# Designed miniproteins, single chains, continued (4), part 18

Each design is a single chain, and the fold is of that chain. pLDDT is the mean over its residues in the fold that is shown.

## One batch from the design tools (miniprotein)

Design m12597
Fold by ESMFold2-Fast:
Structure m12597 (fold): chain A 86 residues (1-86)
Amino acid sequence: SELEKMERVRKEIEKIAAKEDEETYLRFRMLTLLMEKEVREGKMSFEEALKRAIELFEYEVKTLTDPKVVKAYEEIKKVLEKELEE
């Protein structure tokens, strides 16, 4: 069930990332792959991975100057927060 939830989150993140430039897309893709790896290896739960990703995005957004990239981070954060509520 957690892996199915991770696949759903991955698809939603990829949809958002596909609207961005290649560098931003690859950055979001790397985050998704790292989250999947840690969950699949049993190093953290899906819930812990979501919380960690949200914290990382909150930190990252404070350093970003491009409003378009900031908006993409905020959209992905909302996807992560929605899954965490379940």
Scores: mean pLDDT 76

Design m12598
Fold by ESMFold2-Fast:
Structure m12598 (fold): chain A 73 residues (1-73)
Amino acid sequence: MVDEKVKEAEKHLELAREYIRQGDTSGAHRHIQKAIDIANQLLSDGHRETAFELLDRAQEVGDELTDQINKLL
């Protein structure tokens, strides 16, 4: 179901933000990538609008990760 995949992707983005807060850059990156993979599956299945919304959210979390990396360097 699309809703289940959306919830799974959102859970990965929540976990990514948790790892960002903990300073675990590698953990954050892996969960962002899992959310992107789910969004790409939805895009392939023709759910373009939902997929682009998830990709936008993943990009937002990716920007948060980049900010965290810049603080560590």
Scores: mean pLDDT 84

Design m12599
Fold by ESMFold2-Fast:
Structure m12599 (fold): chain A 105 residues (1-105)
Amino acid sequence: SERLKELQAKIDGIYAEIDAELERARQESPERYFELEVKVALMEIAVVSAVLGVERILKQDPSITDEEREEILAEVRLLVLEMFRQGKPLSEIWKAVEKLVEEKL
């Protein structure tokens, strides 16, 4: 879908910004580079955990198409990335993910 392509483009843009920030830190400060690598790893754990959890819930509903599921999972991925980058605590991120999924079901 066009919506999925738009969501994927936004996600790709965020990862490109992260990669650029990591490359700058790698050249300027070993300490900052290490701190950013750890932060990116924690962010990826949050993203993967949210996506896998939501996918398991959505797969239980036979009325949800594969395309609709992929769109919802992309929205979840983008939401977690944006909120984590804004410094939101995991408790707020999980509540936002829960609300997004409830609105789609």
Scores: mean pLDDT 89

Design m12600
Fold by ESMFold2-Fast:
Structure m12600 (fold): chain A 118 residues (1-118)
Amino acid sequence: NMEKIEELLEKLKELGEQLRNAKTVEEVREILREEALILKEIAEIVGSKKAQEYVDKALKIIDEGGDLFDARVYLNEAAREIVKKLVEEGRIDLAKKIAEAVFGSKKDAEKLVESILK
């Protein structure tokens, strides 16, 4: 099951690169939908109900043609809840990798994990 998270992590990194190169609102919508589905699967594996709830809120916004910025905020909150759950379970390196994949910054990922550990 944790092996499945490593596979999903590689897909998250690919989606992050696609998001940086996206040129249309519809491309962004499709990428965020895929990110949401991956984060939902990770949230289910780690057992974070809060992360699942945030993903469901993001998916509703995406599917109803709502504000993609609001959808992204909920996906970021889902990622924070996943990271928190992994830190609580002592999976610090995996937590940092997921944070880096979603937020696109090693520094921001390290700060998030450090804030949870304190």
Scores: mean pLDDT 85

Design m12601
Fold by ESMFold2-Fast:
Structure m12601 (fold): chain A 79 residues (1-79)
Amino acid sequence: MSEELVELAKELKEVIEKSDDPKKAIEEFLSTLPEEKREALKAVALAVLYGEQHNHDLSSLPEEIRELPREYLVAILNQ
């Protein structure tokens, strides 16, 4: 996994934790990213959601994304 993806996951988590409206914060954060970085975060969110449904090992994915509530993972994908 790229160091850049881990840093993006940490930045997203901080934005969520500092916001009174986490879903809006997710939308605004992703809208500021280049397409490549936005698609990378979406791919990780999809992998977490898919893996949780099918009991896959998620240990290789950023913990910062894996620990997000399902509703926030869905919000990432809807961007």
Scores: mean pLDDT 76

Design m12602
Fold by ESMFold2-Fast:
Structure m12602 (fold): chain A 70 residues (1-70)
Amino acid sequence: SPKKVLEETEKLAKEIVELAEKYFPELVEDIKKSAEEAIEKAKEAEKNGDLDKLKAILEQMKDALEKLKK
């Protein structure tokens, strides 16, 4: 469901921002802006029913989280 993928993407964006606030405070503003832009694109993809684009955004967010943890 596109709505469920959007909800998971929004949850990951929040986790990425929270992790950045703890470990990368100098980058938090840039990371927050990037996360907000990703959510905006995900909302547009959900509205258009573009599940493939939603999944691509979700995977990009997962990759970003893994890189921050490394």
Scores: mean pLDDT 80

Design m12603
Fold by ESMFold2-Fast:
Structure m12603 (fold): chain A 88 residues (1-88)
Amino acid sequence: SEAEAEALRVQGIEAAAAGDLEKAIELFEKAAELSGGKDATTLTELAATYLLAGDYERAVEAATKAVAVDPSNERARALLDIAKAKLA
C-alpha cells in the first residue's frame, strides 16, 4: 500500500541517518518495490544510500530510474552524475 511504502521510506531514512546503510538499502528497496518503481523520492534516497555504501553501479541504476520518473529532480540528476564519475 502507499502508506506501507511511505512508512518503509521513513524507516530507511532513519536507518541511513544512524549509519546502518545495509538496513537503509533493504528498507528503500522494499519501499521502491511497493511503489512499482514509480516513486522518484524513494529511488533518489536509494541512489544516495548506494553511493554512500560505495555501490556505484547500483547507485547509477537507481538514480537513472529516479530521473526517468521525474526529470526535474535536481538531486537525482546530481547523484547520477556523481555515481557515473565514480565509475570512470
Scores: mean pLDDT 89

Design m12604
Fold by ESMFold2-Fast:
Structure m12604 (fold): chain A 77 residues (1-77)
Amino acid sequence: MKLEPRPVELYGAESPDTPVEEQELLRETVVSSEGTAIMLASMLAAGREDAKYVVVRDAETGEVIAVIPNSIGKKFA
């Protein structure tokens, strides 16, 4: 199995249709898999009550990789 490093951007958004210019940039990073990017997005969403969604975008192509809905009002121990 070969993992290719990908530069990704993680954005906080009010909805999945929020324009990228209105999305809050939370993290810029390089991940070895899309699964890792999705996991990071889920962790960022869980840490924020104001981010309804976290959008994972490929930094080179601008393609949306994933949109992660936040479980508003939940706390993890």
Scores: mean pLDDT 69

Design m12605
Fold by ESMFold2-Fast:
Structure m12605 (fold): chain A 85 residues (1-85)
Amino acid sequence: MEEEKRKKEIEEEVARARAKIDEIAQEAAETYGIDEAEAREIAEELLEIRVKKAEGVLSEEEVKEEERKIKERVLELLKKAGVEL
């Protein structure tokens, strides 16, 4: 069924994204001097928002609001790490 195929595609995409989260968090920590655990938490939250959007749990407006909050947290972490913005 189309629904079953979509669910499998989401599960595979999530698994791939999670495998990359640790790598991305390490790269961000090394590049910007931010805490690796904080970078990973942000990446995981962004992935969760994308999954909920794909599952229809969040509306388009709710997705935009949650992504805005994540962007604010990223900017604060960059400022805390001494990145000149």
Scores: mean pLDDT 73

Design m12606
Fold by ESMFold2-Fast:
Structure m12606 (fold): chain A 99 residues (1-99)
Amino acid sequence: MKQEEIDLEVKAALAEITAAVSVVTARNNPDTPEEVIKLTEKAADLIIEASNLALEKGDQETVDRILELARELGRATAANDVEKIKKIYEELQKLVEEL
């Protein structure tokens, strides 16, 4: 496997781990609204789906964008920002449709 392909797999794995951490963090905080937990779970599922599709296509630019969206999801979930989580979810849906 080429170094570039390994780097892509690592970035995809980091996006999936970041999304999973966001879900666990939301569930473990008693002050987190149920809507935030549910939206974060849905967005995390799309990050996993989009990461796998982008990785299969070798699309480095899309993998980099998915990793950034996973990081943004973590920040939005920590802030209980429902509107931002919804925007992240919508962008992920669009990415999956284009992949």
Scores: mean pLDDT 82

Design m12607
Fold by ESMFold2-Fast:
Parts: C-alpha cells; sequence; structure tokens
Structure m12607 (fold): chain A 73 residues (1-73)
C-alpha cells in the first residue's frame, strides 16, 4: 500500500534525520511527498508540504482530505 511505502521511506531516513536535525527532516518529508506524488496523480508536492507544515489553506486541506479518502478506498 501507499502507507507502507511511505513508512518504509521514513524508517530508512529517520535515524539520519534525528542525528542531523531540522533541515534533514524537511528533506526527508519532501522526498516522501515526491514519492507519494508518483503514485497519486492529483497530489501536489507543495500543497502536501504546506499541509505538513500547518500552512495550507482551507481549500488545500480539503483537497488533501479528499485524496486521503481515495487512498483508503
Amino acid sequence: SLAEKLEAIVEKYLPKAEKSGREEVEGLLREVAEEAAKVIPRLDVEVLMRGWAGTASEEERARLAALEEEIEA
């Protein structure tokens, strides 16, 4: 599943991110977003990054929620 693939990417890079700090965490999250976008044609990487940072608009959050429902179906 997409969730399993994303979890595997996070687990692969998380130990390095924990050691290296915030910039490595941002890089890891961007790589995860890019991999998700490869399997979800409607996913915008920049919208997902803003969602995770808590800076997404209401419209962008609604689009992400709709995609999450499609992934779970």
Scores: mean pLDDT 68

Design m12608
Fold by ESMFold2-Fast:
Structure m12608 (fold): chain A 74 residues (1-74)
Amino acid sequence: MLTDEQIEEIVKRLVALYEEDPDAAIDSLRALARRFGVELTDEEIEKLKNMSKEDFEKLVREILRRAREAQAAA
């Protein structure tokens, strides 16, 4: 299960990647979410592409926390 420290490390890494290559950051987020039983829709991906860095950071935290909850429920 993802700890709060692991979530923050992943968030920082994905935000840095998002500044350099948004598509790679989104693909990495999708892979992580899928591993924990959460699928990102095409609509969610479109939103991720058009976000500010700050909004992307917030959404990544929310998705990873949702993924942790899904893993705990499984």
Scores: mean pLDDT 77

Design m12609
Fold by ESMFold2-Fast:
Structure m12609 (fold): chain A 78 residues (1-78)
Amino acid sequence: MPDIGKIAKEMAEGAASIDPNATEESVKAFALAWARALAVIEARKLGVDPKDATFEVLDEENAVVKLTLPGKEDIVLE
């Protein structure tokens, strides 16, 4: 869980290594998209409707996102 953003970044970098036209910006955008998808999956695992979860981007470069769930402390996904 704490390494979700790191995993998303590694997956994005792996995909970019196949595409010689991938830019640093496109890799970051893809990493953020994956981090958000993983955060939705994590919210569902905890029995929380993703509609009630709030996602805040803390660091776009490292794809760090903060997940806020009702009745729980904020979870930082790194």
Scores: mean pLDDT 66

Design m12610
Fold by ESMFold2-Fast:
Parts: sequence; structure tokens; C-alpha cells
Structure m12610 (fold): chain A 90 residues (1-90)
Amino acid sequence: PRLEEVRRQAEAEIRRARAEGDLKMGSIYAETLRKVKELIEKAKENPEQRDKYLAEAEQVMKEGNSKIDEVRKETEQRIAELRARAEAAA
């Protein structure tokens, strides 16, 4: 049946879009945590510059969270578009 094929294709594209979004968010999260960890270790090794490194770590965390939120919204929008196209094609 054509409807089952359209549904199957849409579900596959949605799964792919989620997987791609998850990979992008995971990559940003891992990089953000790595940078934050490096800055926290520098703060421990250089107590005289502790406040500077902690402020940089906070900024890196905020930027990372912002990028993750953007990728999440883009992924959700893409999935919504894929669902709408599948419904229009049915």
C-alpha cells in the first residue's frame, strides 16, 4: 500500500533527523564539558587566576548550552516539516 510506504519513508527520515540532531548535540556537549574541565583544572593549578578561569568556564557552558538549544529547535522543526510533508502526501 502507498500510504504504508509513505509512512515508512517518513519514519525513517524522522529517525535519521533525530539521530543527526542527537550526534550534533552530543558533540557540542562533549566539547563544552572538555573545555569546562580544562578551565577548572587550570583554576586548580593557578589559584591566583582562579576567578578568571571560572568565569571563562561559565561563559563556555552558556555558549555550549545555547548551541545545544539551537540544534534541538532546528531538529524539532525539521521533524515537524517531515511529518507535515508525509501528511500532505497521504
Scores: mean pLDDT 86

Design m12611
Fold by ESMFold2-Fast:
Formats: C-alpha cells, structure tokens, sequence
Structure m12611 (fold): chain A 78 residues (1-78)
C-alpha cells in the first residue's frame, strides 16, 4: 500500500538497512493487519519492532539512538 511504501522510505531515510525494514514488516504482519494502522502508527510499530525484536542486528549505536528519538517524537503526535 502507499502507506507502507511511505513508511519504508521514511525508515530508509533514517539510515535503516532495507533488509531490517523488510524483516520488521514480516514480523509485524504475523501479529497484526498492517492495513488497519495509520501511516504514523505503522512507522511507530516498525521502529518498536526494530528496537525490541531486531535490536541485536542494529550494530550502529547512532542509528539506535536516532530511532529511539524518532519513536518518542512520533508517540507525542498520537
């Protein structure tokens, strides 16, 4: 969907590798219907998945910090 593509592009712009973005989407889609989420909710859920379930695969500490800062910012907009 266009929301999913925008969420993927946003995470890529933050420096998240494409492989981790794809893995986060796969993990999320196992538990929830992604089409029910807003664009902002989708991005929040993807970042939470990256920081919790895929955190060991993120070797760049600055990227982790950036994702944590973006997550807090996005949650304040909900």
Amino acid sequence: SSKLEKAKEYLKSLGVPQELIDEAIELLSEGIDLSTLSENQLIISMIETLLTMLSDKIKDEELKKKLEEELERLKKEE
Scores: mean pLDDT 82

Design m12612
Fold by ESMFold2-Fast:
Structure m12612 (fold): chain A 80 residues (1-80)
Amino acid sequence: LREAAEELAEVAERELGVRASVEEALAAAEALIEGAKRFGVEAAREKVEESLAEARAAGEPEELVEAARRLAEAALEEAE
């Protein structure tokens, strides 16, 4: 989980030129874990895929989208 959050922060800084927070990425992952435990892992995964598709449609860099997907998958595995 933490390694995926660190990768997302690094990719965001590289691709977007903004200062990224590993702690904010981890907080988002923890919120996803709680949501998956409360509403179901499959429902959470569907929401993640919808959000990633919207990010791609908005023109976000593919590396950033893939790093976010890896963090989300790690969080969903933690929720199981």
Scores: mean pLDDT 76

Design m12613
Fold by ESMFold2-Fast:
Structure m12613 (fold): chain A 75 residues (1-75)
Amino acid sequence: MKIPSENALKAAEELRKRLSELEPRPRLRVEVTDEDTVGIVGYVADEATKARVEEIAKEVGEKYGVKVVLHVRVA
C-alpha cells in the first residue's frame, strides 16, 4: 500500500461520516487503496441506498480530487 495523500485521507473520513448517517445502516468498509484512491466495499439493504452511496462517492471524489472505486452490492 502506498502512503495515502492528505486528500485521500480527508475523502475517506468524509465518506465514513456520510455513509454512517444512511438508513438503513449499510455494511460498508472505506479503505484508502492507493495514494489518491479510496475504495468502498460491502452491502446495502436496497437500490435506493446504493444510489445514495454512489452519489456521495461521486461528490466526495470530486471535492477532494480523488478516485473512488465502488464494490457495493444490494443484499
Scores: mean pLDDT 81

Design m12614
Fold by ESMFold2-Fast:
Structure m12614 (fold): chain A 79 residues (1-79)
Amino acid sequence: SLEEAIAQANALLREVERLAREGAPPEELRRVLEEAKSITPEEARDYFRILAGILVQELREEDPERGEVLERLLREVFG
């Protein structure tokens, strides 16, 4: 269902945030983003993109390098 997809997308977004803050390699971040894309229906993809964009802004303020990596991966995976 859409509700289940949104819940799973939120869980994956929290995992992306954790990995990014812990300095996980880009390959691991990409894997989680690809998983998020694969399970998220079209209408919930915009929701995920918006929340991930907010996370990118927060990370850029704290750690510009980590924020840039996440922003690049988000663009590559979601377009």
Scores: mean pLDDT 80

Design m12615
Fold by ESMFold2-Fast:
Structure m12615 (fold): chain A 66 residues (1-66)
Amino acid sequence: DALRRALAAMGAGLQATTNPESQLQAVLAGQALIAGDVAGAREYLAQITDPVARAGVEAGLAAYEA
């Protein structure tokens, strides 16, 4: 399940980051993917400043689009 794998990758980034704004943006990106909104997820990714949270969301998007 691509969505489940995407959310797992994003969750790993959320657990590893200490930046609350990046945590919020990662959660919103995950919600966008649940809705099938890849463009919205990419917009939230662009707002992530923490590299760990960003890597998790990027991995999630790659898994979803595979």
Scores: mean pLDDT 79

Design m12616
Fold by ESMFold2-Fast:
Structure m12616 (fold): chain A 68 residues (1-68)
Amino acid sequence: SQEKKAEEIVKEFGERLEKARTPQEINEIVLESLDRLDSLKPSPEIRDKAIAEMSRLYQERYRRLQEE
């Protein structure tokens, strides 16, 4: 289902963010993951939920990286 595929993309996004060490790497991961999500052509509800979770993970990782 699109929901399960979107959840997998979000999970992989989070795992890749934890391994990223620079803002450039984070930006590349964000763009690649958004492209993958959009390629699924998800419903607005599935897309919005995935984007919200990805945004949360991005903000958490970016903050931690800036505080190092």
Scores: mean pLDDT 84

Design m12617
Fold by ESMFold2-Fast:
Structure m12617 (fold): chain A 86 residues (1-86)
Amino acid sequence: SAEAVVQEALAFLDAVIAQARALRAATDDPEVQRLADEIIAMARHAKALLRQLYAQNAPVSVIEELVRLYQQEIALMNAEIDRLLA
């Protein structure tokens, strides 16, 4: 259901925000801090947009595609952080 997809996506984004905040607090690298801040901002924006689409009765396929795109972007940003910390 659309409700289940949205609730799962919101939980995922909350975990992403928590992890990025923990990383930001643990690092002294300004580039890693900048990327962590970008992940937090993007995840917050994604949560707001997902809530808006759900409230507007957007098709579940649109919500799923948006979630997929955000998951892909977050994965790319995390890969860059891993590269910087290696």
Scores: mean pLDDT 88

Design m12618
Fold by ESMFold2-Fast:
Structure m12618 (fold): chain A 138 residues (1-138)
Amino acid sequence: SIDELEKELFETVSEEDLEKIADAVLGDTAPYLSRRERARVFVRALLTYLTKGKNAAIGYLMEELGLAPAVAFAVVEMLGVVAEAILSGDFSAEFLKEKSTLRVSDKVFQRISDALKSLSDKDKEAIRKVLEKAKSLG
């Protein structure tokens, strides 16, 4: 279940590393949340995307954060790109840009690339394993 995968991520991955990725993806969208709250929303949205699909993740972000549909869509597209980067092990800004359908500033892809590269190898592996499990449920 999503609740079991969420629990596994928070038990196996450092709070700081989850917060780094969440800040890179949601920092501009949800600056009013604490870093810990942003990490929780990020993890839930990512796991919802992988297990229930894009529309379910868009609905979750609209309900949880009050986002307009277009903003929620853009966040979910970026969650998909982040998931592909972690699963492939390619954290380059160029890879993120290639996998994205979004017309956003190169600075956004660089910010996410820098966050992903800054994670510990242990945490990168732990996240990858949970994302692989989530994909097998979808």
Scores: mean pLDDT 89

Design m12619
Fold by ESMFold2-Fast:
Structure m12619 (fold): chain A 59 residues (1-59)
Amino acid sequence: MLPVPAEEEVEIEAASNRVEAGDRLTIRATSMEAARLVAEAMDMEITSEEDGVIEAVKR
């Protein structure tokens, strides 16, 4: 695996800084690994994924 730059870019489409259980989010990143890592770090269940785009729901 290639090292990931410190400035990995991730976009999360959410209306607020707080995510509650059952909220659906779309996560976009420069790499699929970054998007998956963000979803797991935020304790979300991934419901769909495409290259660089992940849809997830908060547990």
Scores: mean pLDDT 64

Design m12620
Fold by ESMFold2-Fast:
Structure m12620 (fold): chain A 70 residues (1-70)
Amino acid sequence: MEEAKKELEKLSKEAREAIKKGKFDESFKLHVEGSKLLPEANPELYELTKEIGEELRKIGDEFEEGKLKK
């Protein structure tokens, strides 16, 4: 679990930078990698991250479909 927690912290910093840059693809990828470690590092935090991941996926889908306009 120590290795998973360490890697998760690293991915969290990377994801935050990606979001600030508007790189949703990179942010999504980092969240996917983090979610693989999260169930072992902290199951409760996994549920919280899942909600964030769903929100990012929704935004990504809207951009892909060209639905997000205003």
Scores: mean pLDDT 66

Design m12621
Fold by ESMFold2-Fast:
Structure m12621 (fold): chain A 111 residues (1-111)
Amino acid sequence: LTPKEKITELKSALVEKNKEKIKELVPDLSLEDIETLFSALPTPEKVKEFFKILNELVDELGKGKKFSELPEVYGKAAVEALKKVVPEPSKEALEAAQKLGKALFKLSLGE
């Protein structure tokens, strides 16, 4: 799969609540992290809004950054995107979002 296809599959798996597919695509996420993300983003609309804000923040925060700084940019973008979509997100949800952001960077690198 291309990096773009992997990210599309991850977004679809989050919409469909497919734990097995998410774990396959992003093995760094625990099953507890995945369940926490499902609880924080329970509807397809919230998942779509989260990824829209995440992509906008990655573009904004990533400007002028070195490649080595991009994992932190993606992690921070995911945390801030979750805060905009979810009122009072739990500590666990923020930690899971940060891991998801860093995993998205890894998926973007594909061979």
Scores: mean pLDDT 84

Design m12622
Fold by ESMFold2-Fast:
Structure m12622 (fold): chain A 96 residues (1-96)
Amino acid sequence: MMEELRRKAEMEAGEIEGLGRMSLSVARIAERKSLEEGAEAARTGTRNMERSLRNAVERLREFGAPEEEIERVREVGEREIKELRDYAEELEAKAE
């Protein structure tokens, strides 16, 4: 049971990391058109990741995952969200 829940948490963390990489890639492609489009894409990605992280945490709680495992997934998600948010802020500053 515990080992299965740990694997579930690791899978959720991996999905969030993948979404983060994809979102950042989309924002970089948009930046090639304009700084404003890149920033908007990064902001949209940030919102999508925040929703995905909330959903992942909810699923893990429904599965009965220990709070420690849920916290690890939150840490991964928050790190990925911060990277994308920082990128958006950098592009917004340059667009001034």
Scores: mean pLDDT 86

Design m12623
Fold by ESMFold2-Fast:
Structure m12623 (fold): chain A 100 residues (1-100)
Amino acid sequence: SEEDLELASRTANAMGAGSLVGKAFEAGADPETIEALLREAGVPEDDIKRVREAMEAGNYLEAAIIAMGGLLVLTDQPGGVERVNALAERLRKLAEEAKA
């Protein structure tokens, strides 16, 4: 159950940050800026490419889901949860700025 609780916590962090990728894109944030933030957080280039393809198709929900997967993998790495949480705060700010 300890492993299950840890996985649930990591999943919640990844889902939160991934949802904010979709929200930032939906709010009109620059896709290149979203990509740069994902790259800075340590998301693999293959996942970033798939997020870009989803954004180019105008599919913010697909972009969010793809980002959640890459971010969940990142949370299993040393310091990964901290990087995902920092990314979430930056994405939240980006979405707010895009609405202004």
Scores: mean pLDDT 84

Design m12624
Fold by ESMFold2-Fast:
Structure m12624 (fold): chain A 71 residues (1-71)
Amino acid sequence: VAEEAARAAAALGLSPELARQLGDAAQRLVDLGASPKLALDAAVMGAQVAAGKASREEALKALRRAVDDIL
């Protein structure tokens, strides 16, 4: 999950540092009980927002799904 999220961020042209941070965030969501798919979706949407390709609202919706999976 962390490597997949980092790879997706790198493919969007984000820095290696930001790609690693997004990968770590996705892994943390999984560690808290989110499904790997929902954690990856949230991290990928965050990467797309950073790259200017998605809205913050779309990223928050993806994050909400991951958090609901934990709770």
Scores: mean pLDDT 79

Design m12625
Fold by ESMFold2-Fast:
Structure m12625 (fold): chain A 65 residues (1-65)
Amino acid sequence: AEPSDAEVARHAKLNRLNNEVTEKLEAGEITPEQAIDLLIKEGVSEPVARAIVDNAVTQVEMQKK
């Protein structure tokens, strides 16, 4: 079965937060720890927040080269 409207909205929010965190990390506006805190404040669980930030940091490191 496809996700509910509420689940689709949650998925859209997570995608938006992932993009925002990646952009801020690339710009040097926030640290990885600040990015995790930002996601937790937005209602993301700590394990999910860490996974998002780890992925974003990997993308930023690839772009710095």
Scores: mean pLDDT 76

Design m12626
Fold by ESMFold2-Fast:
Structure m12626 (fold): chain A 82 residues (1-82)
Amino acid sequence: SKVEELAQKVLETATDPMLINAAQLILEAYELIKQGASRLEVEIQLGMALINRGVAKLIGADEEELKLVDEAIEELQKLLEE
């Protein structure tokens, strides 16, 4: 739920298309976790989210929007490791 809340907040507030893409990929990764998908399938979505986040940072995306994506990624990673 916290992953969904953070990713949804990014989708509602972000103006950067790469951060919007990252939030959508985070939500897909979370859905895969709920469905009991393989770790590899989840890691592929997470990897794509990290790439989009990296590109957004490189092109000067808003720091607060980047932090929301980083928090969503952190919460999703906790679900994979705990």
Scores: mean pLDDT 85

Design m12627
Fold by ESMFold2-Fast:
Structure m12627 (fold): chain A 95 residues (1-95)
Amino acid sequence: MDELIKEFLEKNKDLPKELLDLILKTLEYGSLAVKTGDLEAAKKALEYAVEYLFLKYKDDPEKLAKEVEQMIREAEEAGPELAEAVRRKVEELLA
């Protein structure tokens, strides 16, 4: 995982710092969740991933909606609590 993060950073160093910070947090908490099975780390990873999608697709609401729906479907396969964390974060960002 650390090698993938480093490779991603070198390939995407031209991305805005705000997007990079969200990607790094998503990968860090996602890695922790996979390694430890920590549900709170998994929720944090998904929350940062939602924030990333909102910034990345701020000018493309149709693609944002499609990507969020995909993330909810994948989260539901992993567990209903993870899908709920995604939905709550979407609601917070829309408020």
Scores: mean pLDDT 79

Design m12628
Fold by ESMFold2-Fast:
Structure m12628 (fold): chain A 109 residues (1-109)
Amino acid sequence: EPAVVTAGLRIKLKDPSKAEEAAKIVRDAILETARERGVKASVQVRVNPEEGIVTVGVTLEAPSLEEARQTALDMARRAIEALKKAGIEVESATLTLHAPGEAPVTTEF
């Protein structure tokens, strides 16, 4: 059955001055991943430039919970890889997945 899940990706950068650039790269990587996987995604990006934190909220509509989880993980991996390719150093990254009726599941990268 189709599933709607929410995912939160939190990325802490080593260089806070790169936060706005990082936010654009991360947003583009997530939207590209959604397009390639044929899933509907609504994306909101927030930046804390003082701490170098980029927070991304994603709402995913996928054919199943498994597809939604795999899509969220792929989005996080591609976003982090895109940052590395751009020369932006990531200190830590955390993906939290919220499925209906389930406790949040957190993955560190």
Scores: mean pLDDT 86

Design m12629
Fold by ESMFold2-Fast:
Structure m12629 (fold): chain A 81 residues (1-81)
Amino acid sequence: MAAALAAEQAAATEELAKMDPEELRAAIAAFLAAARATVAALTDPERRAHAAELLAALADALAEVDPEAAAEFRALAEEAR
């Protein structure tokens, strides 16, 4: 459910916001690297579409915390389609 995914993303964003800024940046960079590897490995169209939806939601959640990372996740979401 999109609403449930949005709530999960909001909760994850709040947990990340409680971290030290340096630790938060490292965590976001690690998530982005893992997401890129996952998208590159996905060949199934339905799984790619689902990944694109999740990446777009994550980008929206990160927009206020790290706009640069949010832009990277948004670009990856478009690439996953």
Scores: mean pLDDT 73

Design m12630
Fold by ESMFold2-Fast:
Order: sequence, then C-alpha cells, then structure tokens
Structure m12630 (fold): chain A 104 residues (1-104)
Amino acid sequence: SQKLIRRFVTLFAAASILIAGIRFKLELAKTASKEKQEKLLKEVREDLKVLEELIEELERLLEELEEDPDVPEEEKEEARRRIEKLREELEKLKKELEKLEEEL
C-alpha cells in the first residue's frame, strides 16, 4: 500500500519535471533560429514519448492502487486526478509541437 503510493508519487514527480522541461523547450523553439528550433522540436518529440510511457506506468500503478483496500479513497481520488491532468497536458504539448513543426 504505502510502497505503491510512494512509487506513484515518485513517477508523478518525474512526469511533472519532464512536462516542465518540454514546455521550456517549446518556448525556446518559438524564438530560436531554424537550426536550433529543429533540434529543440526533435528533443521535445523524444521527451513526449518518454512522458507517454511514464503516464502508462502511472495508469498501471493506479489499477493496483484501486484494487488495494488498505489505500485510502482520498489517495485513489488524488491519483486519478493526477493522471487525468497528465493526459490533458500531454495532449496540449503534442498539439503545440505539431503547430511548431508545421511552421518549420
């Protein structure tokens, strides 16, 4: 129970840090030279794949948390909300990447 919660929180923190890094690279790309922009967008594409894998791992952990009767309902609700927010951010970042790649 507590081990699952700690694992979830650790991976959620990793995903959040990765999202911040992706956002930073996308902002840099908007004002960068074409060569630097292409490099940054390639890095963002790779980072988005890692983010999607982290979200999929978090979704598997959520399934385990949902089945664990020792995990408080409040922790399960928080985990669901966190995954929903990560999925929404992933979709927004994918759309921003697509728009910037079309402008190359």
Scores: mean pLDDT 88

